# Designed miniproteins, single chains, part 94

Each design is a single chain, and the fold is of that chain. pLDDT is the mean over its residues in the fold that is shown.

## One batch from the design tools (miniprotein)

Design m3284
Fold by ESMFold2-Fast:
Structure m3284 (fold): chain A 64 residues (1-64)
Amino acid sequence: MSPGEVVLGAAAKDSGMSREQARALARAARAGDDATVAELGAKGGLSPEQARRVGEGLVRGGAV
């Protein structure tokens, strides 16, 4: 069972990112690496603010 994987899938669909990109974003957000969060978010078409919010949501949802 992987509750974090379900959260990653939902966030990826919401943000237009792949699941792998969402997982990398979640790890960067967990580490507090805002620069990496912004770069990964940009690859998915997100602004830095949107990327941060998605990353925070993934961490709260137990994705990492």
Scores: mean pLDDT 72

Design m3285
Fold by ESMFold2-Fast:
Structure m3285 (fold): chain A 88 residues (1-88)
Amino acid sequence: SAPLSLEEQTELLLGLVEYLLEKGLLSEEEAERLKELLRRAAETGTITAAEEAEYAPLVARFEKALASIMEKLKDLPLEEVREILLSL
């Protein structure tokens, strides 16, 4: 299989942020800040050291939220799991 393009990776990550927000695992503020970071990284092709430092706590929060949803997927109805897979 071909690797995902930067554009496809960005769309996937944006979809995950929206999904985590919908499930209440991210706040509106956290979701908007993560989407801003992802859009800027996609537009410039880079994340600066200053941006990495500034966004590191938010990225860690995103990773924790993602881990939480992965654990919840084991307890989710099959219909919701399918919905997640179809959105990615």
Scores: mean pLDDT 70

Design m3286
Fold by ESMFold2-Fast:
Structure m3286 (fold): chain A 92 residues (1-92)
Amino acid sequence: LVTELLKNGKGVIFLHGKTNANRSSVFSELATALKGKDATFIYQKGTVSQVVIDELKLAGIKVVGVDSVEEAAKKVKELEKSKKPYLLFLTT
């Protein structure tokens, strides 16, 4: 999934619910697939733990916290203009 999204230079990940297991597997896949890709991970502040943020940064992923969907959309447009791979993480 993550690897296929990166081939297209963009991706959006939605996780529903509060299951830690699903979140852990997604972030593990992200760290593995994005390592060395100069990718940006965009998330809404408060939806991702500091431990996960630190793990993604250690893998060489740029991590950007946004306060709103509008800020996320602006960041996505900037990354699309620069043709850099990105993943937008949203949760309900």
Scores: mean pLDDT 66

Design m3287
Fold by ESMFold2-Fast:
Structure m3287 (fold): chain A 93 residues (1-93)
Amino acid sequence: SAAAAQQAGQATVDQAYAQLSAPALQAIETGRQLGLPESLYGAARAQLEMATDVVNGVNKGEFVPKTEEEKALAAQAQAGLEQAEAGKAALEA
C-alpha cells in the first residue's frame, strides 16, 4: 500500500542516518562520562552534522558520494526517500 511504502521508505532513511550518526553519539556520551576535552565533542558534532548533510543532500538530489561507504549509505537513503515520496504521492492521489 501507499502508506506502507511511505513508512518503509522513512525507516530506510532513518536507518541510514543511524548508521552515520551512531559513532558520533557514542563518542559524545563517552566524552561526557569521562570529562573529555571539547575537541572530542567537536569531532562528534561534525560527524552528526555530516550525517544530516548527507540525508539532506540526498533529499535535494545534490549529494555526491566520494567514498565506498558514503556511496552505499547515500544509495540506501536515496532508495528510502524515493519510496517514502512515492507512497506519500499515492496517498494524495
Scores: mean pLDDT 64

Design m3288
Fold by ESMFold2-Fast:
Structure m3288 (fold): chain A 83 residues (1-83)
Amino acid sequence: MKKITEEQKKIAKEIAEEVYKEGGTIEDVARRGLRHGRTVAYIAMALYLAKKLGLDVEKVLESIKTEQDALDILHELLEKYLK
């Protein structure tokens, strides 16, 4: 699996922060992220949920090395958010 680039992480973080500031939804993050591909969308959604849950966004970002890491973290945070 291809390693996530710093540019992908930067774009994902910007999308998550902008949507959060605007009071947008996770669906808004997904739509904006998908314009940059699935990897960026998964990272952006995970970072948005981390911010919504009051978690350390930088620690979440550091734990994401691959698309699979982003997807696994997204699933974990989504379960916590939907409870």
Scores: mean pLDDT 84

Design m3289
Fold by ESMFold2-Fast:
Structure m3289 (fold): chain A 85 residues (1-85)
Amino acid sequence: SQARRDRAIQIGQALIAQRGITVSSMTPDVYYQLSTDILTAMYGSKVVSNFTPAQQVQAVFDMLSYGAPPSKFRVNKAKRAAALA
């Protein structure tokens, strides 16, 4: 839903600001950890454990960067991670 997408964006922006993450500091490891933390905040750790790493990154990053609906599952992780700022 739109409200769930907006909540993911709010959580992600708060974590980015809290941790001082910039586009230049967005490594793959930081990007994966951020995606896992956002999903855990939204759904809880037990639910998140059922997602593959690719599904976690795809769904959350699309919500954060482009406001895309969670149903969009095609991955271009490096280019999308660079757009977070």
Scores: mean pLDDT 64

Design m3290
Fold by ESMFold2-Fast:
Structure m3290 (fold): chain A 87 residues (1-87)
Amino acid sequence: GSMAKKAIELAEEALRLVRQGKDDEATQKVNEAGKLATESAKNGDIKGALEAIRVLGEVAQEARRLGLDKTYQAAENAIKEALKAIN
């Protein structure tokens, strides 16, 4: 749905920002993506929510490799909350 698509776009923006070393900006995009992924799951768009979670997982891995601790923690929390909303 529309919410899942926006969550995926925001997570992809966060991944780009992580690759640029922009921890605070990436963290903001991760938090927005996580909220929309959770809302998408609650509205029954499980497939869309899982796609957003996949991209957030890539954000978490890349943030950890680059030492962007704020973005890493935000992405891990976003994934956890979205997965709770799935079931």
Scores: mean pLDDT 91

Design m3291
Fold by ESMFold2-Fast:
Structure m3291 (fold): chain A 72 residues (1-72)
Amino acid sequence: MSEQERETFIATLRAARRRVEELARQGVLSPADAREIQRLLDQAIAAVRAGDFERAIALAEQAQRLLDEALA
């Protein structure tokens, strides 16, 4: 993965985290669901920074699944 791809991935994860914060503020997500999704996104960002892109993708996909389930 290139430096540019890494930066884009981190920017995408940060945007997702901000969206989760906004949904929690609006009462659309429960505080418990928001905390769990944010934890996974924070772990995904840490994994990107560590160069573990396989783990980062898996964590981001898990966060997306939980978000989709919570909004269903």
Scores: mean pLDDT 85

Design m3292
Fold by ESMFold2-Fast:
Structure m3292 (fold): chain A 72 residues (1-72)
Amino acid sequence: PSKEEIEGEIYLGLVLMLLGIAKATNAPDELIKRLEELVEKAQKAFEEGNIDEAKRYVEEATRLLREDDAAR
């Protein structure tokens, strides 16, 4: 695999892991829905070879989880 493919797989894996953590910790349904949308966007970006875009979705997912945690 190319370096870009490996990086894309890592970013997709990270976004999926964040969604899994949110579900495991009983995060609000609204947050879970937003994370699922980010997973779909990251998957599409990865399939199109847009690794920088996939990385941006991981950053957004991380921000959303931090905001939820800070509000609790």
Scores: mean pLDDT 78

Design m3293
Fold by ESMFold2-Fast:
Structure m3293 (fold): chain A 74 residues (1-74)
Amino acid sequence: SIMEEIEKELKEIIEEIERAEKEGKDPREVVQRAEKRLSEVEIKARKNNVKFSGEISKLKAELLERISELKKKA
């Protein structure tokens, strides 16, 4: 399912942020990569008429919060 694929991709972006933070990577680079990957997921969702609701909406909100916190550190 395309919805399951989008959910999985959002979870993978969150996991990549967590790993990068643990590894002490530059917050600016982490933000740039996360924003690029999120943009790609949003384009894919739009192309496939997937609405950001339920679990997908919750994951996107969590991802945006993590990106916002990283921007404060950069």
Scores: mean pLDDT 84

Design m3294
Fold by ESMFold2-Fast:
Structure m3294 (fold): chain A 64 residues (1-64)
Amino acid sequence: SGAKEEEEKKLAEEFKANVPNEKVAKNVINGMEVTKELYKRYGKEPNEAMKKFFEMVEAYKKLK
């Protein structure tokens, strides 16, 4: 459908396909969530690469 929707789903699926198992996926997700919360709590913003990675993790969590 829309380019944004397709890109989000593709990134989520690529992330999922590239982790060896759900245990690793959970660890990566948890680590990223902690990092995002620390950035928000301390009023600091991640760089562009980190923002993209956060987007991928969020897409994975919400889409599958």
Scores: mean pLDDT 74

Design m3295
Fold by ESMFold2-Fast:
Structure m3295 (fold): chain A 61 residues (1-61)
Amino acid sequence: MPDEEEIREALLRMFVAVLILEMKTHGLPLAEAQEEVRRRARRLGLEHLVPEAVARLEEAA
């Protein structure tokens, strides 16, 4: 079974995917999506994954 940290990491990855959809479908600005990722990662204790998440948003923009 995945531990709580693996579940939180999966939730962050899903959140990034949702932000990518919002950027493509509703014109969410990249800067705002990046800030939302930083806030979510901080809340989940996953700030070390912010560079990877931000890179994914930039690749999608």
Scores: mean pLDDT 81

Design m3296
Fold by ESMFold2-Fast:
Structure m3296 (fold): chain A 62 residues (1-62)
Amino acid sequence: MVQEGLDLAREGLALIRQGKIDEGSRLLQQGVGLLVTAGANDLAEQVVAEGRRLVAEVKQKQ
């Protein structure tokens, strides 16, 4: 389900912003998996790109 995948991805992104990179990346990957299964590949790619950007920013600040 696209909405379920988005909700998990948003939760993962929120955890990454808090510096919980391992937990956030796990939830983000679960959300991305649901988006891909639902055929929302462009949205999955957008979410992955945002996650990678946030991880880089968090690591630079820490």
Scores: mean pLDDT 81

Design m3297
Fold by ESMFold2-Fast:
Structure m3297 (fold): chain A 74 residues (1-74)
Amino acid sequence: MDPEKYLKEGEKYYEQGKYFEAVEKYLKALNILKEKYGKDSKHPELLKVEKKLLTLLTTSPNSEEVINYYLSIK
C-alpha cells in the first residue's frame, strides 16, 4: 500500500479533530516506510511521518488518551 496516501488521510483526520483515526493512518504509513527502508533508517520520508506523529501526540487536546491508543495499536 502507498504510505503517502495514509499520510494524507492522517493529516485530513487531524484537521477534523479525529486524533485516534489520524494516529492509525500515520502508524500505517510509518510501518510501510520502516519495512521499505529499514526500522532504524533515517530516510527523509520516514522522519517526516515520525515528526507528524510526534506533533499529533504532543499537541492534541486529549494527548494522554491519544498516546494510550497509539501504544495499544503500535
Scores: mean pLDDT 78

Design m3298
Fold by ESMFold2-Fast:
Structure m3298 (fold): chain A 85 residues (1-85)
Amino acid sequence: SEAEKRAREFSEALKKAIEEGLDVEGVTDSSPENIEKYEELFIEYVKNKESAKILVLPEDTSEEEKKKRLEAIEKAIERRKKLRE
């Protein structure tokens, strides 16, 4: 499904970003458990923003732009986690 594809793309992008040395606030552990835990929030965020393509950008997208977009997604997760109560 589309949601499963986006979840996989998120997991791959997050793993790659962490391997590249990105410090992702709120999602600092790339363990399968953390990825699964946050995949639902990322999928929901992406669906609300039509921003699935933000996570997996064209190859010519700069590393700085990928980092910025990943930080924005991480902040959205952090905010949503605080709202869960």
Scores: mean pLDDT 53

Design m3299
Fold by ESMFold2-Fast:
Structure m3299 (fold): chain A 71 residues (1-71)
Amino acid sequence: SIEEVVELAEKYARELTKDLPPEKQQVAIDTARALARAFAKATGRPLSEEEVKRIAEIGVKLGLTIYELEK
């Protein structure tokens, strides 16, 4: 399901950002979740665990960039 993809992306994003301040970690996680949901809806097929990991990595990078631009 889409929610299973989003939860898996959150798990990876949380691990990737575990040493960051909570506010910064939350932006990264929220961005990874949003990106994972968008990809799951757009593909029309199940995403592999490898694809979800890559999406989470991209989402974290985007979220951290957004955080810096909003300062």
Scores: mean pLDDT 85

Design m3300
Fold by ESMFold2-Fast:
Structure m3300 (fold): chain A 91 residues (1-91)
Amino acid sequence: MLTPEQLEELGRLQSFYEKHKNEKFGADPSSTETFEDYFAYEAAKILGIEVENPFNPLSEEHYNLFLKNVKVEPVPVDLEFVEKVVKEYVA
C-alpha cells in the first residue's frame, strides 16, 4: 500500500505530466526524450524501483527544479497508468 507521501508526490507528478505531456522535453532540440519518460522515471523512484537515469545532468536538474518549484495541486493518482508506464519503462 502506498504511503500518503508517495500518493501526494505521484499526484503532483501526474498533474505536472498532464500539463506538459505535449511539450518538448529537455533543453536539447535533438533530444528524443519525452515527458512520459520523465514521468515513468520519477514514478519508479517514488515507488522505490531502481532505474537508471537516462537524462543528462542539465535536463535532470532543470526538470527536478521545475517540478519542485511549480505550485501544482496534486490530482487523484491514476494507478493503472502509473503501473503501465513504469512497467514499460523498466522492461
Scores: mean pLDDT 67

Design m3301
Fold by ESMFold2-Fast:
Structure m3301 (fold): chain A 78 residues (1-78)
Amino acid sequence: SAAEDEEFARNLVRRAEELLEKAREAAEAGDRLEAQIHAGVIHVMLGVAKLLQSKGKVPEEYVEKLEEIAREADELAE
């Protein structure tokens, strides 16, 4: 259902935002490896969202938000 799909999409974004904060904390602590691991998990979540969007399961705006989060995580992991 649309309500279930929207809840799933909201949960993906929320989890990605939590991981982005962990990546930020790791970067601030100088732990580049931990920041890279968190960025990697965010990219897996983005890949899942893109696959589901191609099947009409996830709205495009949630994929766009996950792409933004993934970009920020990559910058922190440099």
Scores: mean pLDDT 86

Design m3302
Fold by ESMFold2-Fast:
Structure m3302 (fold): chain A 61 residues (1-61)
Amino acid sequence: MTKIVLPDVSDYSAAQLRSLLAVVEGEIARAKANPEEVSEEELAALQAARDALRRALAEKE
């Protein structure tokens, strides 16, 4: 997927949010290991997605 678009996180359970957060954090770690493969815009989108998921998860926990 060339562009990452988050689904509506408010409809997700805490378990689903944790799973999605783990995927996004894994993609950030991969981008950090391979900076030539991932654009700054894609990395920024991943970081924004991570922060949004963390906020949604905090509201449920």
Scores: mean pLDDT 73

Design m3303
Fold by ESMFold2-Fast:
Structure m3303 (fold): chain A 83 residues (1-83)
Amino acid sequence: DVLEKTAAIAARDVAAIEELAKRGEVPEEWAALVRAIREAAEAGDREALLAALLALAAAGMRAMGRSDEEIAAALAAFREQIA
């Protein structure tokens, strides 16, 4: 089940990012994306869950200094894995 696997991955990342956000070590934008992932997973909204996960992955890759082209390629590969 793609949704179940995605929710399990999101749950691990959600917990880590929420802890960092509580300490003020990551932007509030990341906390908002993490919340969106949790809400979409709880609602069973696969489209919203995918969108929120892709947004968080893009934000993380930008923070690591990845180019827009590298980010686009990685997101396309991830989307294909979910389909």
Scores: mean pLDDT 71

Design m3304
Fold by ESMFold2-Fast:
Structure m3304 (fold): chain A 60 residues (1-60)
Amino acid sequence: VRSEAALRAQRLLAERGYDVGPIDGVVDRRFASVIRAVQDALGLPTDGVPDEALLAALER
C-alpha cells in the first residue's frame, strides 16, 4: 500500500531536482537513499522515513 507522506516527499524532492524514481508513494531502496541524504543535509535523523518532520522541512 502506498503512503501519502511518501507521495508528498517524492513530489517535493523531484521539484528540488532529486531522482526519486516513480512518484507512486512507495519507498524503494533508491528513494530511501535519497531521503537519507536529504535528512543528513537538513540535520534530521537519517532513518530514510518520509515523516512529517521531513515534509515540514521540505515545504520551506
Scores: mean pLDDT 76

Design m3305
Fold by ESMFold2-Fast:
Structure m3305 (fold): chain A 61 residues (1-61)
Amino acid sequence: MSTQQRINFVRGMAQLAKREFPEHAEEIEAFEAELIARVREENWSMDEVLEAFQAFLQRLL
């Protein structure tokens, strides 16, 4: 998966999360930006992205 494909996936997950939990939109947007930076700067894998997003949502909810 390319860097851009991983970034697009992060954006897609964040959009779905904001749709389900609009009260947490600001927090989700901040975390989306953080994950995109990790993908671009640290070449995070999709598994790392998914684990981090799952942990974030569990902590948030």
Scores: mean pLDDT 83

Design m3306
Fold by ESMFold2-Fast:
Structure m3306 (fold): chain A 74 residues (1-74)
Amino acid sequence: SDAEVRALLREFDLEVGRVIEEGHRQGLSTEEIVARLREVFDRTVARLESLGRPDVAAQVREWGDRLIETVRAS
């Protein structure tokens, strides 16, 4: 349902923020943070596809790729 997709995207946004904040707090390398972010993206994409929303899954992949580029550029 659309409500399940919205809930998943809210959880996704919070988890991405936590990974970045916790990674910096722990002194993780950029590539370690990127690896953890990719796990979050892959899980979220798989769940969105299982909900019959490949359109939203594609948007998450595109956004995720741009975020990884931003993290690496920082």
Scores: mean pLDDT 87

Design m3307
Fold by ESMFold2-Fast:
Structure m3307 (fold): chain A 109 residues (1-109)
Amino acid sequence: MREEVLREAERLLEELRRLLERAREAFRRLANATTPEEALAAGRELQRLVDEAERLLERLRRLVEEYPTPELREILLESEIILGMMHLLLGVAMLVLKKEFPEAAEKLR
């Protein structure tokens, strides 16, 4: 019981860490974009990664609500920090996109 729940929570955290790495890569592509098309593609990828991370965090919150152990609370806290970092990357990316490629920024609405 507890071991299976802990393994699922650890799996979700590991998936969130992979999404953060992909988000950093998408952010780098946006920062280095030379065309509106490249910038828009990177911005859309970053938005999709944030949306996926939000869904994973929702699943993890449900596990912690059912099994409020110190170990699961620690995994949830680390996961919330990861999502916060991804939202920061997305926010900065949207500012860069609006400044450098305003037409592409409008298409992300």
Scores: mean pLDDT 87

Design m3308
Fold by ESMFold2-Fast:
Structure m3308 (fold): chain A 109 residues (1-109)
Amino acid sequence: MEVERLFELLVELLGLDEEERERLRAELERHRDSERGLNGVTLRGERGLFVGLLAEIVALSLKKLAEKTGNAEEANKLGKEYSKELAELARREDFEGMLELAERALEEA
């Protein structure tokens, strides 16, 4: 999956407003222009960026859930579960599973 396509999918699934979208886009561009980018394109670099973006999206969805429900304890519990699952999926390079996790986090938000 291309990082830009993942970005658009996550923006749509999260229901991000224009300001939130611009902030997430700026974060993506900052990572793309990092020291890693100077070494020529490697698929490993894009994979690292992918996992980082998913972690940020999960964190944002949990923040929205806490604000929507007024229940920070529930959001914190879900955050621990999502972090553990994301780490396991990242270790296996299961990109399909990582996208499913993002979608699930968004449904809870």
Scores: mean pLDDT 65

Design m3309
Fold by ESMFold2-Fast:
Structure m3309 (fold): chain A 66 residues (1-66)
Amino acid sequence: MDEIMEKVVEVAREIKKLLEEKRYDEAIKLFENTIGNLSALTDEQKINIIKNWADSVLLQEKARNG
């Protein structure tokens, strides 16, 4: 697997864990520091984007690697 893809999957797993633990600020910071800046959006919008992104990444990883 591409090193970048491995990093993206790792970030997605950690974000999903943080969201499940209701650690929203940490999930947002992790995403913004590793994937992309969302500073112009509300926290609710950021959480929605991050959740959908993480779910998408993990679904794609499962499809590619079992």
Scores: mean pLDDT 78

Design m3310
Fold by ESMFold2-Fast:
Structure m3310 (fold): chain A 93 residues (1-93)
Amino acid sequence: MEELERLAEEIARERDPERVRRLLDELLSRTPEDPVGVAEALIRAIERARDEEVLRLLLEAAMRALKLVSDDIEAINLVIAAALIAIGKLLDL
């Protein structure tokens, strides 16, 4: 939980797309162990992110996470919420 929150903060503050992708891959690798925690971290990163490219990468990560949480309804709902928040922020830019 604490490490996932730290990853979310690092992702939201990072501006290098390659580094964002690496941090997202690390976050998504935690999905089998903590699907809800990963989904919550994605929401947190999306809410804090202000850069369009970072928001696009977070949206892509949410779509990837949806494929990984196929049997966890709570995680599915949170990942869908994450994607919708990211889309809303991108439309407001």
Scores: mean pLDDT 83

Design m3311
Fold by ESMFold2-Fast:
Structure m3311 (fold): chain A 71 residues (1-71)
Amino acid sequence: MDREGAARILREGAERAGLIDERLPARELAVKLAHAGESAAASVAWEAAKYFGLEDVEVTARELAELARAA
């Protein structure tokens, strides 16, 4: 999956779940996305969090999607 596609999946999934601008540790964000049924967005969030070392750092889905797109 390309970076732009991954960023879009995360943004759209987080918007549907009502989590786009909620600031959470990235690990917790991924769990909440999965519980909302947004499994693709949850996978993108978790992979981006691991890649940037942000698993336990407070981020929004919007910020994490921008980081994934820029990588």
Scores: mean pLDDT 84

Design m3312
Fold by ESMFold2-Fast:
Structure m3312 (fold): chain A 60 residues (1-60)
Amino acid sequence: MELFLKAGGLQGEKADRVQKTARRLAEGAPVDDPDIQKELEYMKKLGLISDKEYEAIKSR
């Protein structure tokens, strides 16, 4: 269990960052916020969001 949890820890942190950013956007946080833009670019590079999703978020 510990090794499984530890191996998933970095993935969990990445998932948490993604969900935190998605929640902020859903709550009306501005897309031009540099922290949000940085996180969106990071998520796109990781393949966590598609080009279509990235464009949809930025066009808000």
Scores: mean pLDDT 63

Design m3313
Fold by ESMFold2-Fast:
Structure m3313 (fold): chain A 70 residues (1-70)
Amino acid sequence: MIEKIEEAMKKLDDEMRTAARQAVEALKAGNKRLALQYKFKLGEMINRSKDPEARRAGLEVVRVIQEWID
C-alpha cells in the first residue's frame, strides 16, 4: 500500500501531495476519520486540477487510501 501511494504522489502538485501525505500519516497513526477528511480535501483539489497527469495520479492515491481504510 505505502509504496504504491508514494509512487503516485510524485506526480501530484505540491498542495495535493501535502493533503495525500497528511492522509497517509493519519492512516499510519490509526486515525481513519482524519484520513477521510484529507482524502475529501484531495478529491476537491483533483476536481479543480486541469493537469491530466496530476488528476490520474490523485485518483490513484484516493483509491489506495480508500483500500487502506477498508
Scores: mean pLDDT 80

Design m3314
Fold by ESMFold2-Fast:
Structure m3314 (fold): chain A 99 residues (1-99)
Amino acid sequence: GREAEAVALLRRAAEAIRAGDFDAALAALDELKELFADDPELVALLNKVAEALKKKDYLAASEALAELERWLEARGLAAVAAAARELREAVKERADKEG
């Protein structure tokens, strides 16, 4: 269902970040925004993540992903929240590698 697709897209974004492929990560986040186009709050949170990643602002991206994780947990989307955490871990690993 939609939750399983969201998990797959967030994991694709995490793998892309680990590979240094920011274009692929942003494409996965764009697909995730289309999947949840009916939820403007979730789209706004995903836009915060995407904008931070475009700027390679890893601190802002990590903070936006932590906000996304909390939002998903509050709505019972535990598997999607776990995938958002995986993406946040990939962002932290990328920051450590480049900083």
Scores: mean pLDDT 88

Design m3315
Fold by ESMFold2-Fast:
Structure m3315 (fold): chain A 70 residues (1-70)
Amino acid sequence: SVDELVEEVKRELERLKQILDPDTAERISKAVEAQVKEAVENGDVDALRKIVEGLKTMVEVAEARRRMAA
């Protein structure tokens, strides 16, 4: 559902904020929040799923990069 996907976006954004620097995290959060608002207003479940998938990929890449850093 839309509500479940919005909650998942919030969880992934929280994870990303803990990994990335504050400035980058703020920029991404603002962009994602704008996209979520538009998707929710349009009832666009597919757009919300794509946002969640993109965030999950960003978290995975960021975590992998941190593990490889000396």
Scores: mean pLDDT 82

Design m3316
Fold by ESMFold2-Fast:
Structure m3316 (fold): chain A 59 residues (1-59)
Amino acid sequence: VDELFDLVETVASDPLSSEEELDAVLQRVKEEARKNNVSAEHYTAILLTFIGLKEDKKA
C-alpha cells in the first residue's frame, strides 16, 4: 500500500513526467489497489497527493 503512494508521488513530482505517464501510473495504482484490497482512505490519500502534484506540474 505504501508502495502505491510512493509510486504516485515519485512520478507526479518528476518534472520530466508527461500527463500521459501520470495517467498511466494512476491506472496502475487503481489496478493494484483493487488486487490488494487497499482501504478507501489510503487510496484517497494517494489520489489527493497525485492531484496536488499534478496541479503544481501544470502551472
Scores: mean pLDDT 66

Design m3317
Fold by ESMFold2-Fast:
Structure m3317 (fold): chain A 95 residues (1-95)
Amino acid sequence: SMAERRRALAAELRPLLDAANEDRSPEAIAEAVRAVGLAEVELALEEGLLEPAAAEEVRRLIDEAVAALRAGDFERAAALLRRAEELFRAAVEKA
């Protein structure tokens, strides 16, 4: 099931998330956001729940958010991540 695959992904990414929480540097946070975001997009594509065009747009927003995080622009990063999540959720729910 999707829930089981998400649980497995969460377990694999947990050390990275724990490191980001401990370090709290822009680089550690950006790496965690990128890894989690891209893994969720790839999983949804593999399950046929996400159209390729929507996947490309979500990846673009994640990449821009990661760049903003590395630059220390947390407000811009948060806005881009919210947009990516909204687009991903709408696309997956439509499938």
Scores: mean pLDDT 76

Design m3318
Fold by ESMFold2-Fast:
Structure m3318 (fold): chain A 98 residues (1-98)
Amino acid sequence: AAAQRAAFRAALERHAGELRRKVLEITKDDPRAKEVGRILSQAADEAIRAEDPETAVELLYKGAREAASLVSPDKGKEILKAAEEHLARFRAEAERIA
C-alpha cells in the first residue's frame, strides 16, 4: 500500500539521517569528513530507491564500511558500531510497518 511505502521511506530517511549525523560527529576534525559525508549521502539515496528493507540495510552498511576505510582504525570501528546500532533500529521499525 502507498501508506506503508511512505512510512518505510520516512523511517529509512530518519535513520539514515541520524547515522549520517553520528558519523560526521565521529569524523569531526578529520580531513576526510567532507568525503565521508558524500559517501553516506550517496548510500542513503541508493537505499531510499531500494524497495526491500534488507537491500536498504545492505546499501547503508556498505556506505558505512566505505566511509570507515577513509579514517583511522579507531574512528572506523566507531562508524561501524554506529551503523550496526542504527540499522538494527531501522530493521525493527520496518518490520513493525510491514
Scores: mean pLDDT 83

Design m3319
Fold by ESMFold2-Fast:
Structure m3319 (fold): chain A 71 residues (1-71)
Amino acid sequence: MEEELEAKRKALEDALVTGDGHDPETARRIAEVHLIAHILLTKGGYTPAEVGRLIREKSLEELRKIAEELL
């Protein structure tokens, strides 16, 4: 569910701020990329190597669009 994924993203964002000392905007970006990677692996059937390539080659906006198509 989208609500569950947003809750997981928020929890990871909070952990990055409190644990690693990241600012909230940086933590949010890291958490969003992590959730997109999870969606690609679990919903899209992508391999870890393919997900790694997409993260390197695609913008965050393009990655978001791909993830939205899988939800």
Scores: mean pLDDT 73

